# Designed miniproteins, single chains, part 60

Each design is a single chain, and the fold is of that chain. pLDDT is the mean over its residues in the fold that is shown.

## One batch from the design tools (miniprotein)

Design m2207
Fold by ESMFold2-Fast:
Structure m2207 (fold): chain A 56 residues (1-56)
Amino acid sequence: SEDAERADRLGTLAAILAAQGRRDEAREYAKRSVELGERAGYGEKARKGAEQALSL
């Protein structure tokens, strides 16, 4: 569950960074969130976060 928790937090950080206009950092955190979320079975929410960050 640690990977799922980290994936969720990385997704949240990506959204915050995106809202602040820090698009490059948001993109990197979103990517890492998806990778960790997929490994933990939390990939659907992590992927949604990545799509949100990459849509900026």
Scores: mean pLDDT 74

Design m2208
Fold by ESMFold2-Fast:
Structure m2208 (fold): chain A 57 residues (1-57)
Amino acid sequence: MSKLQKILEAIGRILRAIGDLLDLEREDLSEEEKERRKKEIEEEIEKARKEIDEASK
């Protein structure tokens, strides 16, 4: 597999995570649930960043 393909997949995941975060703001959820969801989204972004770093090696 190409390094470019892995980078593009990671970027796609980051964009999806941003979309999920925007949708979360629109949902009628409790503050506790919003914080938990936000943490999960932040962890996905962190994982995608590591994938980009690995593909750059």
Scores: mean pLDDT 77

Design m2209
Fold by ESMFold2-Fast:
Structure m2209 (fold): chain A 64 residues (1-64)
Amino acid sequence: MKEEEEKKKIEGEILESFGRLVLYVSPNPEAKEYAEKGIEYARKGDLKKAEEYLNKAVEISKSY
């Protein structure tokens, strides 16, 4: 239980940092919106949704 919480927190922090990087480098406003959602889910500890939204942000950013 405690180990799960700490791992989830670390993974969330990594995903949040990745989302912020996408926000910083992506010129596409739609990609930024998905990155913001990914960051929000990462902070919330929903790693699955965080990854899903961040993957969407990256995919949209590639279309630029």
Scores: mean pLDDT 77

Design m2211
Fold by ESMFold2-Fast:
Structure m2211 (fold): chain A 91 residues (1-91)
Amino acid sequence: PVLSPEEQARIAANGKRLQEITNKHKDATFEQVVAAVLAAAQATGDQAMLENAQAALADLSNFDALYEALIRLIEAAVEGNEAALDAVRNL
C-alpha cells in the first residue's frame, strides 16, 4: 500500500537522521553502533525500543530490529521526549 505523505516524510526524516548517526560513527563496528542504540533505548525507558535494540545486539545481522529501535528513538525525540532528545543529541 502507498504510505501517506506524512508517513513518507517521517520515514525520510528518520532515514536522514540514521545517515547522520552512521556518519558520526563511520569508524565504529556494527556491534558498537548497536551497543550505542541499546544504551539510548535504555535511557528512554521505551520497552519496545529496548526489546528491538536487544534483538539487534543478539543477532547483529538483524537489521530490521536495529531499524525499528532507531525509528522509535527518532520518533520519541520528534514527539518531545526529553530522554530521547538527549539520547539522539549524544548519538
Scores: mean pLDDT 69

Design m2212
Fold by ESMFold2-Fast:
Structure m2212 (fold): chain A 71 residues (1-71)
Amino acid sequence: RPVTPEEAARAAEAVTENLTLIGKESGASQELIDEGVQAVRDAAEAGVGKPREELYLALTKVVNDFLKKLE
């Protein structure tokens, strides 16, 4: 079953919550956190209608890219 807008939104919400918590605990700037949140939203929107595996890989990449920017 392809990813629905509702599934993508729920995944984005969960990933955004975790990314924001990690960013704040790591002392990341609000600008960096906002960039990460936007990247999560963009990846989730692009994932609508695609296989769930593609959505999960895209979201994982966004989180990894964000963590790399912290160091």
Scores: mean pLDDT 83

Design m2213
Fold by ESMFold2-Fast:
Structure m2213 (fold): chain A 59 residues (1-59)
Amino acid sequence: SLVEKGEKAFKEGRYEEAERYYREALERDPRNTQAALGLARALIEAGREDEARALAAEA
């Protein structure tokens, strides 16, 4: 699944690729909590904490 691809990319330090997979997962299922949490983590690791906080406000 897209979430599994995002998780693998995140574990390998490929945060931009992880963000892409998690965003695609959320586009297909906006209520996918695992994708939302994964996206927030990827944004934090990329130094984009303001975007992660905005995402958390929607959850």
Scores: mean pLDDT 79

Design m2214
Fold by ESMFold2-Fast:
Structure m2214 (fold): chain A 85 residues (1-85)
Amino acid sequence: MRLYKPDSLLKELLEKEGATKELYTPGEILSLIMNYIEKNKLRDPKNPRIVNLKDTLLGKLVGKDEVDLMSSELIEAIEKHLTEV
């Protein structure tokens, strides 16, 4: 399984979810991001697959105010903040 080092911005988000590691698998990173989304109630109540990222740290990472969780957009944006080690 590949290990990745998050950049400073992604690391800040992961630390808000209680993560203390330096290296993560892609699955661990995605799980922590989903926990951030649920904890901050970022899902649209009428369409839970849509995530409102406006004025959030995750929105700054993704570069968008909104993402569809059924698209590859979130995963592709997060991969730009990861360095394989």
Scores: mean pLDDT 82

Design m2215
Fold by ESMFold2-Fast:
Structure m2215 (fold): chain A 57 residues (1-57)
Amino acid sequence: SMMERERKKREIIEEGTRLFKEGREYEAKMLVLARGLDLGLSPEEITEIIEEAEKRA
């Protein structure tokens, strides 16, 4: 569902943010890319999530 998709996007952002805070930039980007693709996100959406996670770190 759309609601479940948005919830999982938030989880990806939170996980990515944690890795960015730990200085694991490459691992953060890999995690967002892999999980975003599995969730069916577009490349543009994945890029936005990476930027958001980095900003929150």
Scores: mean pLDDT 85

Design m2216
Fold by ESMFold2-Fast:
Structure m2216 (fold): chain A 70 residues (1-70)
Amino acid sequence: MGSREEVERAAREAEERIKSLPSVESATVRVDVETGTVRVGVTLKPGAELSAEDAEVIREEYRRVREVAR
C-alpha cells in the first residue's frame, strides 16, 4: 500500500484530471485510508452527456487511486 501522502496525491491528481473533462462540472475523490475505500463523485454540466472516452478516463483514475490505496 502507498503511504497516506501518496494516496492523497493520487486522489488529488485524479480529481483534477476528471475535472478537466469537457462534460464535467465538478469532481471529488475521497479515500478512506483505513478501509481502502475510494469514492468518486462526478457532476456533469447541464445537458452534457458523458462520452465513452470520458467515462473510461474516470474508470482508469478510479482504478489508479484504488491501486495506490491498497
Scores: mean pLDDT 79

Design m2217
Fold by ESMFold2-Fast:
Structure m2217 (fold): chain A 62 residues (1-62)
Amino acid sequence: LPLGTYRAVADQPGIDGTFLALKKGDLVEVLEDLGPRLVLARSLKTGETGLVLASLLEPAAL
């Protein structure tokens, strides 16, 4: 995934401080592309950073 703003298409549980807790519809900013399945992102709702499954993200306009 290129850097930018994305929206969660499904819930993701927060795990062990490593995976970012997300609800469907939450906006995140992708900070680093870590490969085909994972990104490092920041929640725009909470300001928390963590790993996110790339398959849970869709591009968000602006």
Scores: mean pLDDT 79

Design m2218
Fold by ESMFold2-Fast:
Structure m2218 (fold): chain A 68 residues (1-68)
Amino acid sequence: RLAEAARLAERAAEAARAGDLETARKYADQIKSLGLPAVADEVLAALEDPERAAEWMRAAAQMLRTLS
C-alpha cells in the first residue's frame, strides 16, 4: 500500500516536472483510491507550483519507501 503510493508519487513528480499536470493528477487520483486521500490532496495542492511540487513529491516518495 505505502510502497505503491510511493511509486505513484514518484511518477506524479516526474510528470509535474515534465509539465504534464494531467498525468500527475491521474497518479494523485490513484493514491486516493488506495485509501490515502491526505497524500493525494498534498500532491494535488503541490501541482500549483510544479517545480516545488516535484521536489516535495520526490522527498515524500523516498520517505514512503523507507517506511514500507
Scores: mean pLDDT 69

Design m2219
Fold by ESMFold2-Fast:
Structure m2219 (fold): chain A 79 residues (1-79)
Amino acid sequence: ALEERLLAAFERIRAEAAPKIAAAKDPRERQILLGEALVRYAREAARLHAAAGDEEAAARLRAEAEAAERAIEELRASL
């Protein structure tokens, strides 16, 4: 089911990101790493929704990911 694939994607991305976030000593670096993981999840969720035929949800998630990527780039520029 879609919900199961979304959960599996979330858990995989979380497992990949968690040790990097934990190793970061700077709170801003942690924020950037967390943001990058959330963007990856949003893009994968968009692909899964599109595959399930939900193009409206996919488009919304892609737009949210793009906005979040911009915010992360601004944070990197301030680092």
Scores: mean pLDDT 86

Design m2220
Fold by ESMFold2-Fast:
Structure m2220 (fold): chain A 89 residues (1-89)
Amino acid sequence: SLEEKEQFRKAIELLEKIHRMVKEDAPLDELIAFVNEELKHLTPEQLRFLAEALRRMAEVYEKRGDTKKAEAYRTLADIARQKAEELEN
Protein backbone atom coordinates (compact mmCIF):
# COMPACT_ATOMS: atom_id res chain seq x y z
CA SER A 1 0.00 0.00 0.00
CA LEU A 2 0.98 3.67 -0.34
CA GLU A 3 0.97 4.13 3.46
CA GLU A 4 3.21 1.06 3.91
CA LYS A 5 5.70 2.47 1.36
CA GLU A 6 5.85 5.84 3.15
CA GLN A 7 6.26 4.17 6.58
CA PHE A 8 9.15 2.02 5.29
CA ARG A 9 10.66 4.54 2.83
CA LYS A 10 14.06 4.69 4.63
CA ALA A 11 14.24 0.87 4.83
CA ILE A 12 13.32 0.55 1.12
CA GLU A 13 15.96 3.16 0.14
CA LEU A 14 18.61 1.30 2.18
CA LEU A 15 17.54 -2.03 0.62
CA GLU A 16 18.00 -0.52 -2.87
CA LYS A 17 21.51 0.69 -1.93
CA ILE A 18 22.38 -2.79 -0.58
CA HIS A 19 21.09 -4.41 -3.82
CA ARG A 20 23.36 -2.11 -5.88
CA MET A 21 26.41 -2.88 -3.70
CA VAL A 22 25.81 -6.65 -3.92
CA LYS A 23 25.30 -6.44 -7.71
CA GLU A 24 28.66 -4.57 -7.93
CA ASP A 25 30.38 -7.37 -5.92
CA ALA A 26 31.16 -5.17 -2.91
CA PRO A 27 33.21 -7.09 -0.28
CA LEU A 28 31.19 -8.51 2.64
CA ASP A 29 33.15 -6.43 5.20
CA GLU A 30 32.27 -3.23 3.27
CA LEU A 31 28.58 -4.26 3.17
CA ILE A 32 28.59 -4.98 6.93
CA ALA A 33 30.26 -1.63 7.77
CA PHE A 34 27.83 0.29 5.52
CA VAL A 35 24.74 -1.46 6.92
CA ASN A 36 25.83 -1.05 10.59
CA GLU A 37 26.18 2.73 10.06
CA GLU A 38 22.86 3.10 8.17
CA LEU A 39 20.85 0.98 10.68
CA LYS A 40 21.36 3.77 13.28
CA HIS A 41 18.83 5.85 11.30
CA LEU A 42 16.01 3.25 11.26
CA THR A 43 13.18 2.49 13.72
CA PRO A 44 12.69 -1.08 15.08
CA GLU A 45 9.72 -1.56 12.70
CA GLN A 46 11.80 -0.41 9.70
CA LEU A 47 14.66 -2.71 10.86
CA ARG A 48 12.27 -5.72 11.00
CA PHE A 49 10.99 -4.88 7.50
CA LEU A 50 14.58 -4.63 6.19
CA ALA A 51 15.63 -7.90 7.90
CA GLU A 52 12.70 -9.81 6.32
CA ALA A 53 13.40 -8.33 2.85
CA LEU A 54 17.11 -9.24 3.11
CA ARG A 55 16.24 -12.78 4.33
CA ARG A 56 13.96 -13.27 1.28
CA MET A 57 16.75 -12.11 -1.05
CA ALA A 58 19.12 -14.63 0.60
CA GLU A 59 16.58 -17.40 -0.17
CA VAL A 60 16.27 -16.23 -3.80
CA TYR A 61 20.05 -16.32 -4.37
CA GLU A 62 20.37 -19.67 -2.52
CA LYS A 63 17.79 -21.22 -4.91
CA ARG A 64 19.78 -19.79 -7.87
CA GLY A 65 22.99 -21.41 -6.56
CA ASP A 66 24.66 -18.04 -5.82
CA THR A 67 26.06 -19.05 -2.41
CA LYS A 68 28.23 -15.92 -2.02
CA LYS A 69 25.32 -13.47 -2.52
CA ALA A 70 23.00 -15.66 -0.41
CA GLU A 71 25.55 -15.57 2.46
CA ALA A 72 25.92 -11.77 2.15
CA TYR A 73 22.15 -11.15 2.32
CA ARG A 74 21.75 -13.64 5.20
CA THR A 75 24.52 -11.92 7.19
CA LEU A 76 22.95 -8.49 6.63
CA ALA A 77 19.47 -9.82 7.56
CA ASP A 78 20.87 -11.18 10.86
CA ILE A 79 22.52 -7.80 11.64
CA ALA A 80 19.25 -5.90 11.00
CA ARG A 81 17.20 -8.39 13.07
CA GLN A 82 19.67 -8.23 15.98
CA LYS A 83 19.57 -4.40 15.94
CA ALA A 84 15.74 -4.44 16.01
CA GLU A 85 15.75 -6.85 18.99
CA GLU A 86 18.31 -4.70 20.88
CA LEU A 87 16.13 -1.59 20.45
CA GLU A 88 12.93 -3.44 21.58
CA ASN A 89 14.47 -4.96 24.76
Scores: mean pLDDT 85

Design m2221
Fold by ESMFold2-Fast:
Structure m2221 (fold): chain A 94 residues (1-94)
Amino acid sequence: MKEIEELVDLIVEYLTKKYNLSEEQKEEVRKYALRLLTETKGDKKVIAGAALLEIDKYDSPGVLAVDPNYFEELLEKDPEFKKEAQKKFEELLK
């Protein structure tokens, strides 16, 4: 639970800086990020990185509202995407 809460906070902070989110938008992002991280199977840091890569690709925080199965399938089918997701998460900490 603590790791998921910390990752949700990092996602909310990243998106707030990028999109200048209102307090209402921050709470919506927090809810979807929490759902994604709790319901998606696998390494939570990699899942967080994958979500941020897709947000960057589509330039939309609305990507967080996608079904968690989407990220599970994407990470399973594409080993290179999984590596880029891990790298994206590491870049967040810099």
Scores: mean pLDDT 80

Design m2222
Fold by ESMFold2-Fast:
Structure m2222 (fold): chain A 55 residues (1-55)
Amino acid sequence: MEKLTLVAKADTKEKAQEELDKKVKEYEKKGWKVVKRLTTESGGKYYASALMEKK
């Protein structure tokens, strides 16, 4: 089973999540599935991440 972590960084939570959603959609079209999502703030920037697995 293959695993992949996608990360997007932005100056706002909304922008980070929007950029992550674009990446997630591209990988879902290739048979990947989201298993976890996490959004964190560090040093005035937001990091949105998704752990994905291939079926």
Scores: mean pLDDT 82

Design m2223
Fold by ESMFold2-Fast:
Structure m2223 (fold): chain A 62 residues (1-62)
Amino acid sequence: SKEEANELLRKGLEALEQGNYDEAIEYFTKAADIYYDLGDIGGYFFARLVALEAKRKKEEAA
């Protein structure tokens, strides 16, 4: 559901702020999949954008 996707997005943003990049990527990817299935294009692209940001931060921290 959209509420589940929003909850996953929130958890991903929290994990990202804490530097837990792998956890953030997982949450954002799951949120993106749900948004896509719902046709929520805005939610889908936002979730993909923050997942990409988390991946970049993980790479820079290595």
Scores: mean pLDDT 85

Design m2224
Fold by ESMFold2-Fast:
Structure m2224 (fold): chain A 70 residues (1-70)
Amino acid sequence: MEAARERIVAEARRRAEAYLAKVREAIKAGKADLSLEEVEARLAAELAALEAAYAAGEIDASAEIAPLPA
């Protein structure tokens, strides 16, 4: 079901965008010692992996992007 796949991916992208905004604020406040570029690259890789896995039928319609490992 293409609509379900698009909805899941769109939700994952929205979550990634919200997380990036939070990371940007944390870096500005001196609360996070990490690169925004690294976080963006990691989230992009996770989203690409999610799309690939969903296209291969390896995940169900309730799947979410994995939380960052650190």
Scores: mean pLDDT 65

Design m2225
Fold by ESMFold2-Fast:
Structure m2225 (fold): chain A 93 residues (1-93)
Amino acid sequence: SGLEAFNAGDYEKAAAEFEKLAAKGDAEAYKNLGDAYYKMGKYKEAAEWYEKAVAIEPSAEYYFNLARAYYAMGTEEDKKKAKEYAKKAQELA
């Protein structure tokens, strides 16, 4: 499974498996796909998947993950976005 691949550190395999689940429009699958891309250091792609997750289900966890991805991207503009998303996460917690 995607979770087995993720726990084994095979993030490419995890991403491929989670992408199959994400095709069904599941917010948790989008979040898991974002986590796999984040672990691969692909922060822009991680942010894109987390944005899909929060669009379906606006939750504190998904906004925190989105904030972390934007912060990791490292530009001043991305860090501003990270602060905005962290504030949204705090408001929903």
Scores: mean pLDDT 86

Design m2226
Fold by ESMFold2-Fast:
Structure m2226 (fold): chain A 67 residues (1-67)
Amino acid sequence: DIKEFIEKLEEKIKELEKEIEELEKKKEEAIKKGDEKKAKELELEIQILEGIKALLEGMKSYLESLL
């Protein structure tokens, strides 16, 4: 029940971490190429995904507190 939900949240958090890392690499490439517009777009995407990750981590912590 709750443990299975926590495992699913962990999987989603890991998927999100991988996506953030890929975007961070693309942002570094954009910076190196002098593409400020693209770098800012990627930074915004990263911040949105980090916000979602923080929400999921909060949910996981709450559920773990019930065990």
Scores: mean pLDDT 87

Design m2227
Fold by ESMFold2-Fast:
Structure m2227 (fold): chain A 97 residues (1-97)
Amino acid sequence: SVEDLINETIEKVLKAKTYEEKKNALIELIEKIKDEEEAVEALFKVMDALLENGATADELQAVRDAALYLMKKSENKKVILKAIGLVLRAIGELLDL
């Protein structure tokens, strides 16, 4: 299920030691979810879970860059706008660290 993929990805991001590993886990999540609208919603859910766990700069940067990846890949205006929203939120949270 998408929920199982989200929970697995949260665990991978929290356990990962480097920014690159965290970003790759998020990109893998995007690639495993066939529907891009579901993929962007999944990224929002991962970010919310990371924030609840005291998100680090590396985690927030990984979410930002994964959202940028989806934005560049997608031709769906709704997905692109939601991905931009996630990028802006991640930048806002980074400034509050």
Scores: mean pLDDT 90

Design m2228
Fold by ESMFold2-Fast:
Structure m2228 (fold): chain A 108 residues (1-108)
Amino acid sequence: MRKHVVKLEITEDSVSYSVDGGEVVTVSASTLIGDVLNDILDDVDVRFPALLQVYEDGKLVYEEVVHSREELIRRLNGFLSGSLDLSIKVKDLPNLNRTYEIVFTELP
């Protein structure tokens, strides 16, 4: 079973992520959350259906089975922003100064 791990750090000034222990990508917190999520998914190349799990400080805080890239983006944005709006800037998210580990497990 293939797993992909994304580490995501959100601050008031920037958002940083790494895929599968690779190099850290950092973009401005003025970037739209939808653009950040699309960039992450372009790097991870996840196959569907997949189990989406979000960990904060080693604790599972969100879990859902997702059947498409669009569903994954919607669910992950809903967790991060509490909204369906992908045009929210990262700096305007309700929970800043957070570090998440996002795990995608490809299902059979």
Scores: mean pLDDT 85

Design m2229
Fold by ESMFold2-Fast:
Structure m2229 (fold): chain A 81 residues (1-81)
Amino acid sequence: SKEAEELVKKAKKALEEGNYREAIEYALEALSLDPSNNEALKILEEALKKVGASEEEIREALIAASLGDIEKAREIAEKAL
């Protein structure tokens, strides 16, 4: 969707600028519209790595997001922030 594409663009810019919290928020919002969006999943993974999330937390968040369970993905991301 166009909305998901715009959110991915915002997430990527936030990630490039070191605004990891904002990158996570935009990536999760994009995934709420399109859980299959691979670019949004990659941005979420990289941002979570940058804020010090564990490999297990990252894996759990990515699985939840890819299954459309954005609430679960958000809960995991918030614990890492």
Scores: mean pLDDT 87

Design m2230
Fold by ESMFold2-Fast:
Structure m2230 (fold): chain A 99 residues (1-99)
Amino acid sequence: VQLTQSPSSLTAKEGETVTIKGSASGVSSSDLAWFQQKPGKGPKLVASASNPSSRFTLSSDGTLTITNLKVEDSAVYYAQQLSTVPPTFGQGTKLTVVA
């Protein structure tokens, strides 16, 4: 199983909406979870099928959508595919949000 993310990096303004695609080969992309990792901190779950959030949504195709961006959303975002053992994760997407 291979998990890919696109884009590898993006820059957006506060208040905008961004999308990050996660695609898993050989399994359903709806089995993805998205994690936010900030410098010096562990990863935080932001979106999954079982953990909806108002600003962070997971689409059935594996896409993470972040609405109403805040500067604090600047982080590396990782898709993880959880239905294989060991779990597979993507390469990461660096998001930079500017005021």
Scores: mean pLDDT 75

Design m2231
Fold by ESMFold2-Fast:
Structure m2231 (fold): chain A 94 residues (1-94)
Amino acid sequence: APSVVERLIAVVESTPGDEPLALVERLIEVMAAEDPEFAEHLRRLAAALRAQGASDLEVLEAVMKAIAHHLAEQGVPDSEIQALGRAVAARLAA
């Protein structure tokens, strides 16, 4: 089976760059399969930011930073976390 990072990158590459909230939901679904408690934290984070008037891109940025931090704490190599970050940046620029 693909790694969690490979599944996250696949979701990023298959989601249109003009649909940041759809990307947020799909990233949370990937994380829910691996860590349901962390996925619930991400849902609460996204909801709180949206309630405070954050833009769709600001919500995506915060969720991505939380995922990157979590993956680093789980021992995922920096190179893989950087690859995920590059995939997100490339998709948003398209």
Scores: mean pLDDT 86

Design m2232
Fold by ESMFold2-Fast:
Structure m2232 (fold): chain A 57 residues (1-57)
Amino acid sequence: MKLYIQAVAYSIRGVGYLLEGDKEKAAKSFEEASKYYEKAGDTKGAEYYKKRSEELK
């Protein structure tokens, strides 16, 4: 549960950076979100944010 809240927080931060045009910070935030989703047991969420992070490289 706590790890899921962290995953959501990082995903929101990533979207915020993306809206500001900071692709590098957005990618790092989505990579962190992916790690927290994986730790929370949400494999689908982890894969989604890992892919978004890779797309911003």
Scores: mean pLDDT 81

Design m2233
Fold by ESMFold2-Fast:
Structure m2233 (fold): chain A 60 residues (1-60)
Amino acid sequence: SKEELIEEARKELEKAVKEKASSDEIHELLEKYLSKAKTAEEKLELQKLYDEMLEKIREQ
């Protein structure tokens, strides 16, 4: 489901940020989940998560 996809993406992205992954690694995770997204709404939610995670990395 949409909720499962977004939850899986959030969990993996938050783990990557916690482990101090590079911006390139975070971008690869976004691309992975965008390829699984079926709707524009899912893609928008994934983009929002990505933007939030990049800001967290920049502040570390």
Scores: mean pLDDT 80

Design m2234
Fold by ESMFold2-Fast:
Structure m2234 (fold): chain A 62 residues (1-62)
Amino acid sequence: MDSKYEEALRLYDKGVEYEKKGDLEKAIKLYKEAAKLAKESGNDGMATYLEKKAKEVEKKLK
């Protein structure tokens, strides 16, 4: 089983939790880390999705 992919999913879940709490800075960091792990595991679609999600949260900070 791809442990990097599983870790990416855990970081994504954590990012969603922080986003819901309004801790947008932590959510952005977690989404970016999850995207990196997804890319390293060969899941480019997930990585692209998470990178887009991080950018959307960055817009909410402004």
Scores: mean pLDDT 82

Design m2235
Fold by ESMFold2-Fast:
Structure m2235 (fold): chain A 70 residues (1-70)
Amino acid sequence: SKEELIKLAKENMAYIVETVDQFPPEEAREIAELALAGDFETVRQRLSPSTVEAIKQVLDSLKEELKKLE
């Protein structure tokens, strides 16, 4: 479902933020939610460039999967 795809993308982005940039789990989830909302100004300010790139890849994959449901 659409909700399941969004949940998995959010969890994947939070995991990347937590493990690569070593943020606490709660902050990692907050950053993942900001990325889903399109607030990339804040995301770029808080994360390393490599983590931002990985998050963009997750969002691009989510966008492609959601397009298949339409």
Scores: mean pLDDT 82

Design m2236
Fold by ESMFold2-Fast:
Structure m2236 (fold): chain A 75 residues (1-75)
Amino acid sequence: SELEEKLERQARLRGVPVEKVREMYEKLPELLEEVRENADPEQQELAERVAEMLLEPDEAAYREALAEMRARAAA
């Protein structure tokens, strides 16, 4: 499946077993729900964008979005 291909790609890029990437992906809904409960709509949108980027090959874009989310959560 497309999802499995993305998980395998991320595992190769990060040098970890695909099982670890799958665990991170599976835990993501719980993390997003926690953000959703405590964040405003802008922070929720940013968190969802970061979640989509978890399977994205562009590590720089992912780190940028994650940094923005953390900065806004701290404000």
Scores: mean pLDDT 65

Design m2237
Fold by ESMFold2-Fast:
Structure m2237 (fold): chain A 77 residues (1-77)
Amino acid sequence: SEEETEKLTRVFRKLAEVMKKNPEKAKELAKKLVELLKKGDYEGAIELFVEYARTEAGLDEEELELLRKYLEELIES
C-alpha cells in the first residue's frame, strides 16, 4: 500500500542516516552480510540486518516487520 511504502521509505531514511553517522560500523555490517550471502545463508543475512536496524537505528517492532518483509521478498525473487 501507499502507507506501507511511505513507512518503508522512512525506515530506509533512518538506516541511511545511522550508516552515515557511523560509517565504520556500516562497513563491518556490510562485510558480515557479504560473508553470509556468499555462504548462501540468506536467512542469517536478513536477521543480521534486522538486528542492526533494531540496535543501531532504534527501529520499533512495526518498522522491523516491514523491513523483514521487504528483505524476504528481495531474496525470494
Scores: mean pLDDT 84

Design m2238
Fold by ESMFold2-Fast:
Structure m2238 (fold): chain A 84 residues (1-84)
Amino acid sequence: RGAEIAREAAEIARRDAEALRENAEAIAEETGLSVEAIREIAEVAEEAARRFEEAAERGASEEEVRELVAETQRRIREIVARDA
C-alpha cells in the first residue's frame, strides 16, 4: 500500500529532520561534516516529509514512494560529498 508506506516515510523523515536540527553541532563533530551541511540535510529531510505526505494523500504507488526515497537519498549524498 503506497499511501501507508508514504505516511510511514513522512514520519521517519520528520523525526530525522528534528534530530539533525537538535544535534547538528554534535553530529558535525562526530562525522567531520560542517554544521551547515547537517542543517542542509535536515532541510532536505523536512522537504521529503512534506512530499511523502502529499504522496500519501494522492494515493501514490509503492514504486512512486521508492523513487521519492531514492531521490532524497541522492540529494543527501550530494551534500555529504560536497562538504567532505
Scores: mean pLDDT 82

Design m2239
Fold by ESMFold2-Fast:
Structure m2239 (fold): chain A 71 residues (1-71)
Amino acid sequence: MEELKKKVEEYEKRIKENPNDANAYFELGKAYLELGDYERAVEAFSKALKLTNYQDPEALRLLAEAVEKLT
């Protein structure tokens, strides 16, 4: 769990340095999903998808999974 929190911090830092880093948002979403923070996972995946013009099928699948967990 400390490893996942460490990953969140690292990717948050990368996004701060480069807000167009779609990969950083995607990895953040995965980390939040594993932590059970579904709202933040949805936000991160949504940003990753916007940056890739919705051309990431894996991010689309994981976004749907996170949304399902919220409802």
Scores: mean pLDDT 81

Design m2240
Fold by ESMFold2-Fast:
Structure m2240 (fold): chain A 100 residues (1-100)
Amino acid sequence: GSITVTLNPKSQTVPAGSDATFTVTVEASAAGTYKVTLYAMVDGKLVQKQTKTLDIAAGSSKTVTFTLKNLEAGKTYTIKAVAEGPAGRDSATGTVTVTN
């Protein structure tokens, strides 16, 4: 099967202490349950992880929203969204830059 993961926005800038929101779209050729995990990393270290589940019909897409809270001033977070299920696995990468 085929699976495609899209992360929106790919990059964003937020002030310190603000939330950053990402919408993950999963398009899958095979019906079933898909696990979607959002990873946030600073300097290669995992600092936040969230997992949600989507039920997708064959050849369809679904979206899920993740909110990252309590982001530290002056940090850049590397974001990775991973979806896995019956059609396989795909990932998309993004960034959050946190201002002062």
Scores: mean pLDDT 90

Design m2241
Fold by ESMFold2-Fast:
Structure m2241 (fold): chain A 77 residues (1-77)
Amino acid sequence: SELLELVEKALEALKEGNVEEAIELLRKALQLARERRDTTTMAGLAEALKQLEEYKDVEGAIKDVETALELIRKQEE
């Protein structure tokens, strides 16, 4: 799934310290979740973006992205 791939790449980018790349990937993932009307995944991705953009909390964002990733995997497989 494109959504799953984007979120996995965002998590990798965060773990490598590439915050700008992670934000771009998470924004693309949020748009796909919106198109799928997946409100729970949208909320999780929006919270991760808030952690990065407003709070500058990379560790908090990693946890939020990992939670969103688990949710996407449960919905698709």
Scores: mean pLDDT 84

Design m2242
Fold by ESMFold2-Fast:
Structure m2242 (fold): chain A 91 residues (1-91)
Amino acid sequence: DPVEEAKRLAAENGGVVVVDEENNEVRVATEPAEIDEAVLEATELVLRDLARLGNMSEESLESGLAAVREAHEAGETRFSDLLEVGLRNTK
């Protein structure tokens, strides 16, 4: 799966995945301005995927997403840290 592989490679290489699932396009962003935007998008996508696989409630997912958005607004730009915040805040 190119999306899953790109998510893994982005995490390992210090970049982030920019996913356009409607157009079936996936790329890795490494530029600072693109990273800030792409980190939020990638974190939200991974959290939604994990919610689907783990049969997570909509309420739990929304709690995690809200925490991710708040951390990003506070200046957190690293994918792994944002994902950890999201997962920690799923109820």
Scores: mean pLDDT 70

Design m2243
Fold by ESMFold2-Fast:
Order: structure tokens, then sequence, then C-alpha cells
Structure m2243 (fold): chain A 102 residues (1-102)
């Protein structure tokens, strides 16, 4: 199932994170979030995208951070939380601005 594949990607992400490969961890967590979102598991999608954002920040990868915040914004919008959707949208724009300076 999509959820089982997402769970596998989360475990792979944790393994890369343990090895200090934060870029790969962020990519895997983001992919897991996409699969949870496609499965309608919005709570697990939020957790996965949040882990992607944390890994991206540890990597100093502001493009991945911006993408992760964009995904968090979209999931909050799907949940009807317009205030959090706007908050994460603004955070994504700030992250993208930092990416262009680094």
Amino acid sequence: SLREEAERLVEEGKEYEKQGDYVKAAELYSQAGDLYRDAGDLESALESYRKAAEAALKAGDYLLLGSSYTNLSLVYKEMGDEEKAEEYYKKSQEAYAKAQKS
C-alpha cells in the first residue's frame, strides 16, 4: 500500500540521517510525505514533511527547506487550517529567498 511504502521511506530516511546525509534524508522524508498525502493520511504527511524540513535545515539546503514548507502549507490547506497554511507559505518564501543568497 502507499502507507507501507511511505513507512519504508521514513525508515530509510532515518538511516541516512544517522549517517549524517541530511539531504538524502530530507528527500526520502519528502517522498514519504507525498505518499501519505496521496493515501489521505494527512497527519502522517505533516510529520514526514516536518522531518524533511528539519533534515533540510540541518543540511543548510534552503531549496529543500522551501519545498518542505510548501508541502506543509498545502497539507494544512487540505485540512482547512488556513492560518497555518499561510504561515508555512511565508516560511517557504523566506527559505527560497535564503537559497538565492547561498
Scores: mean pLDDT 90

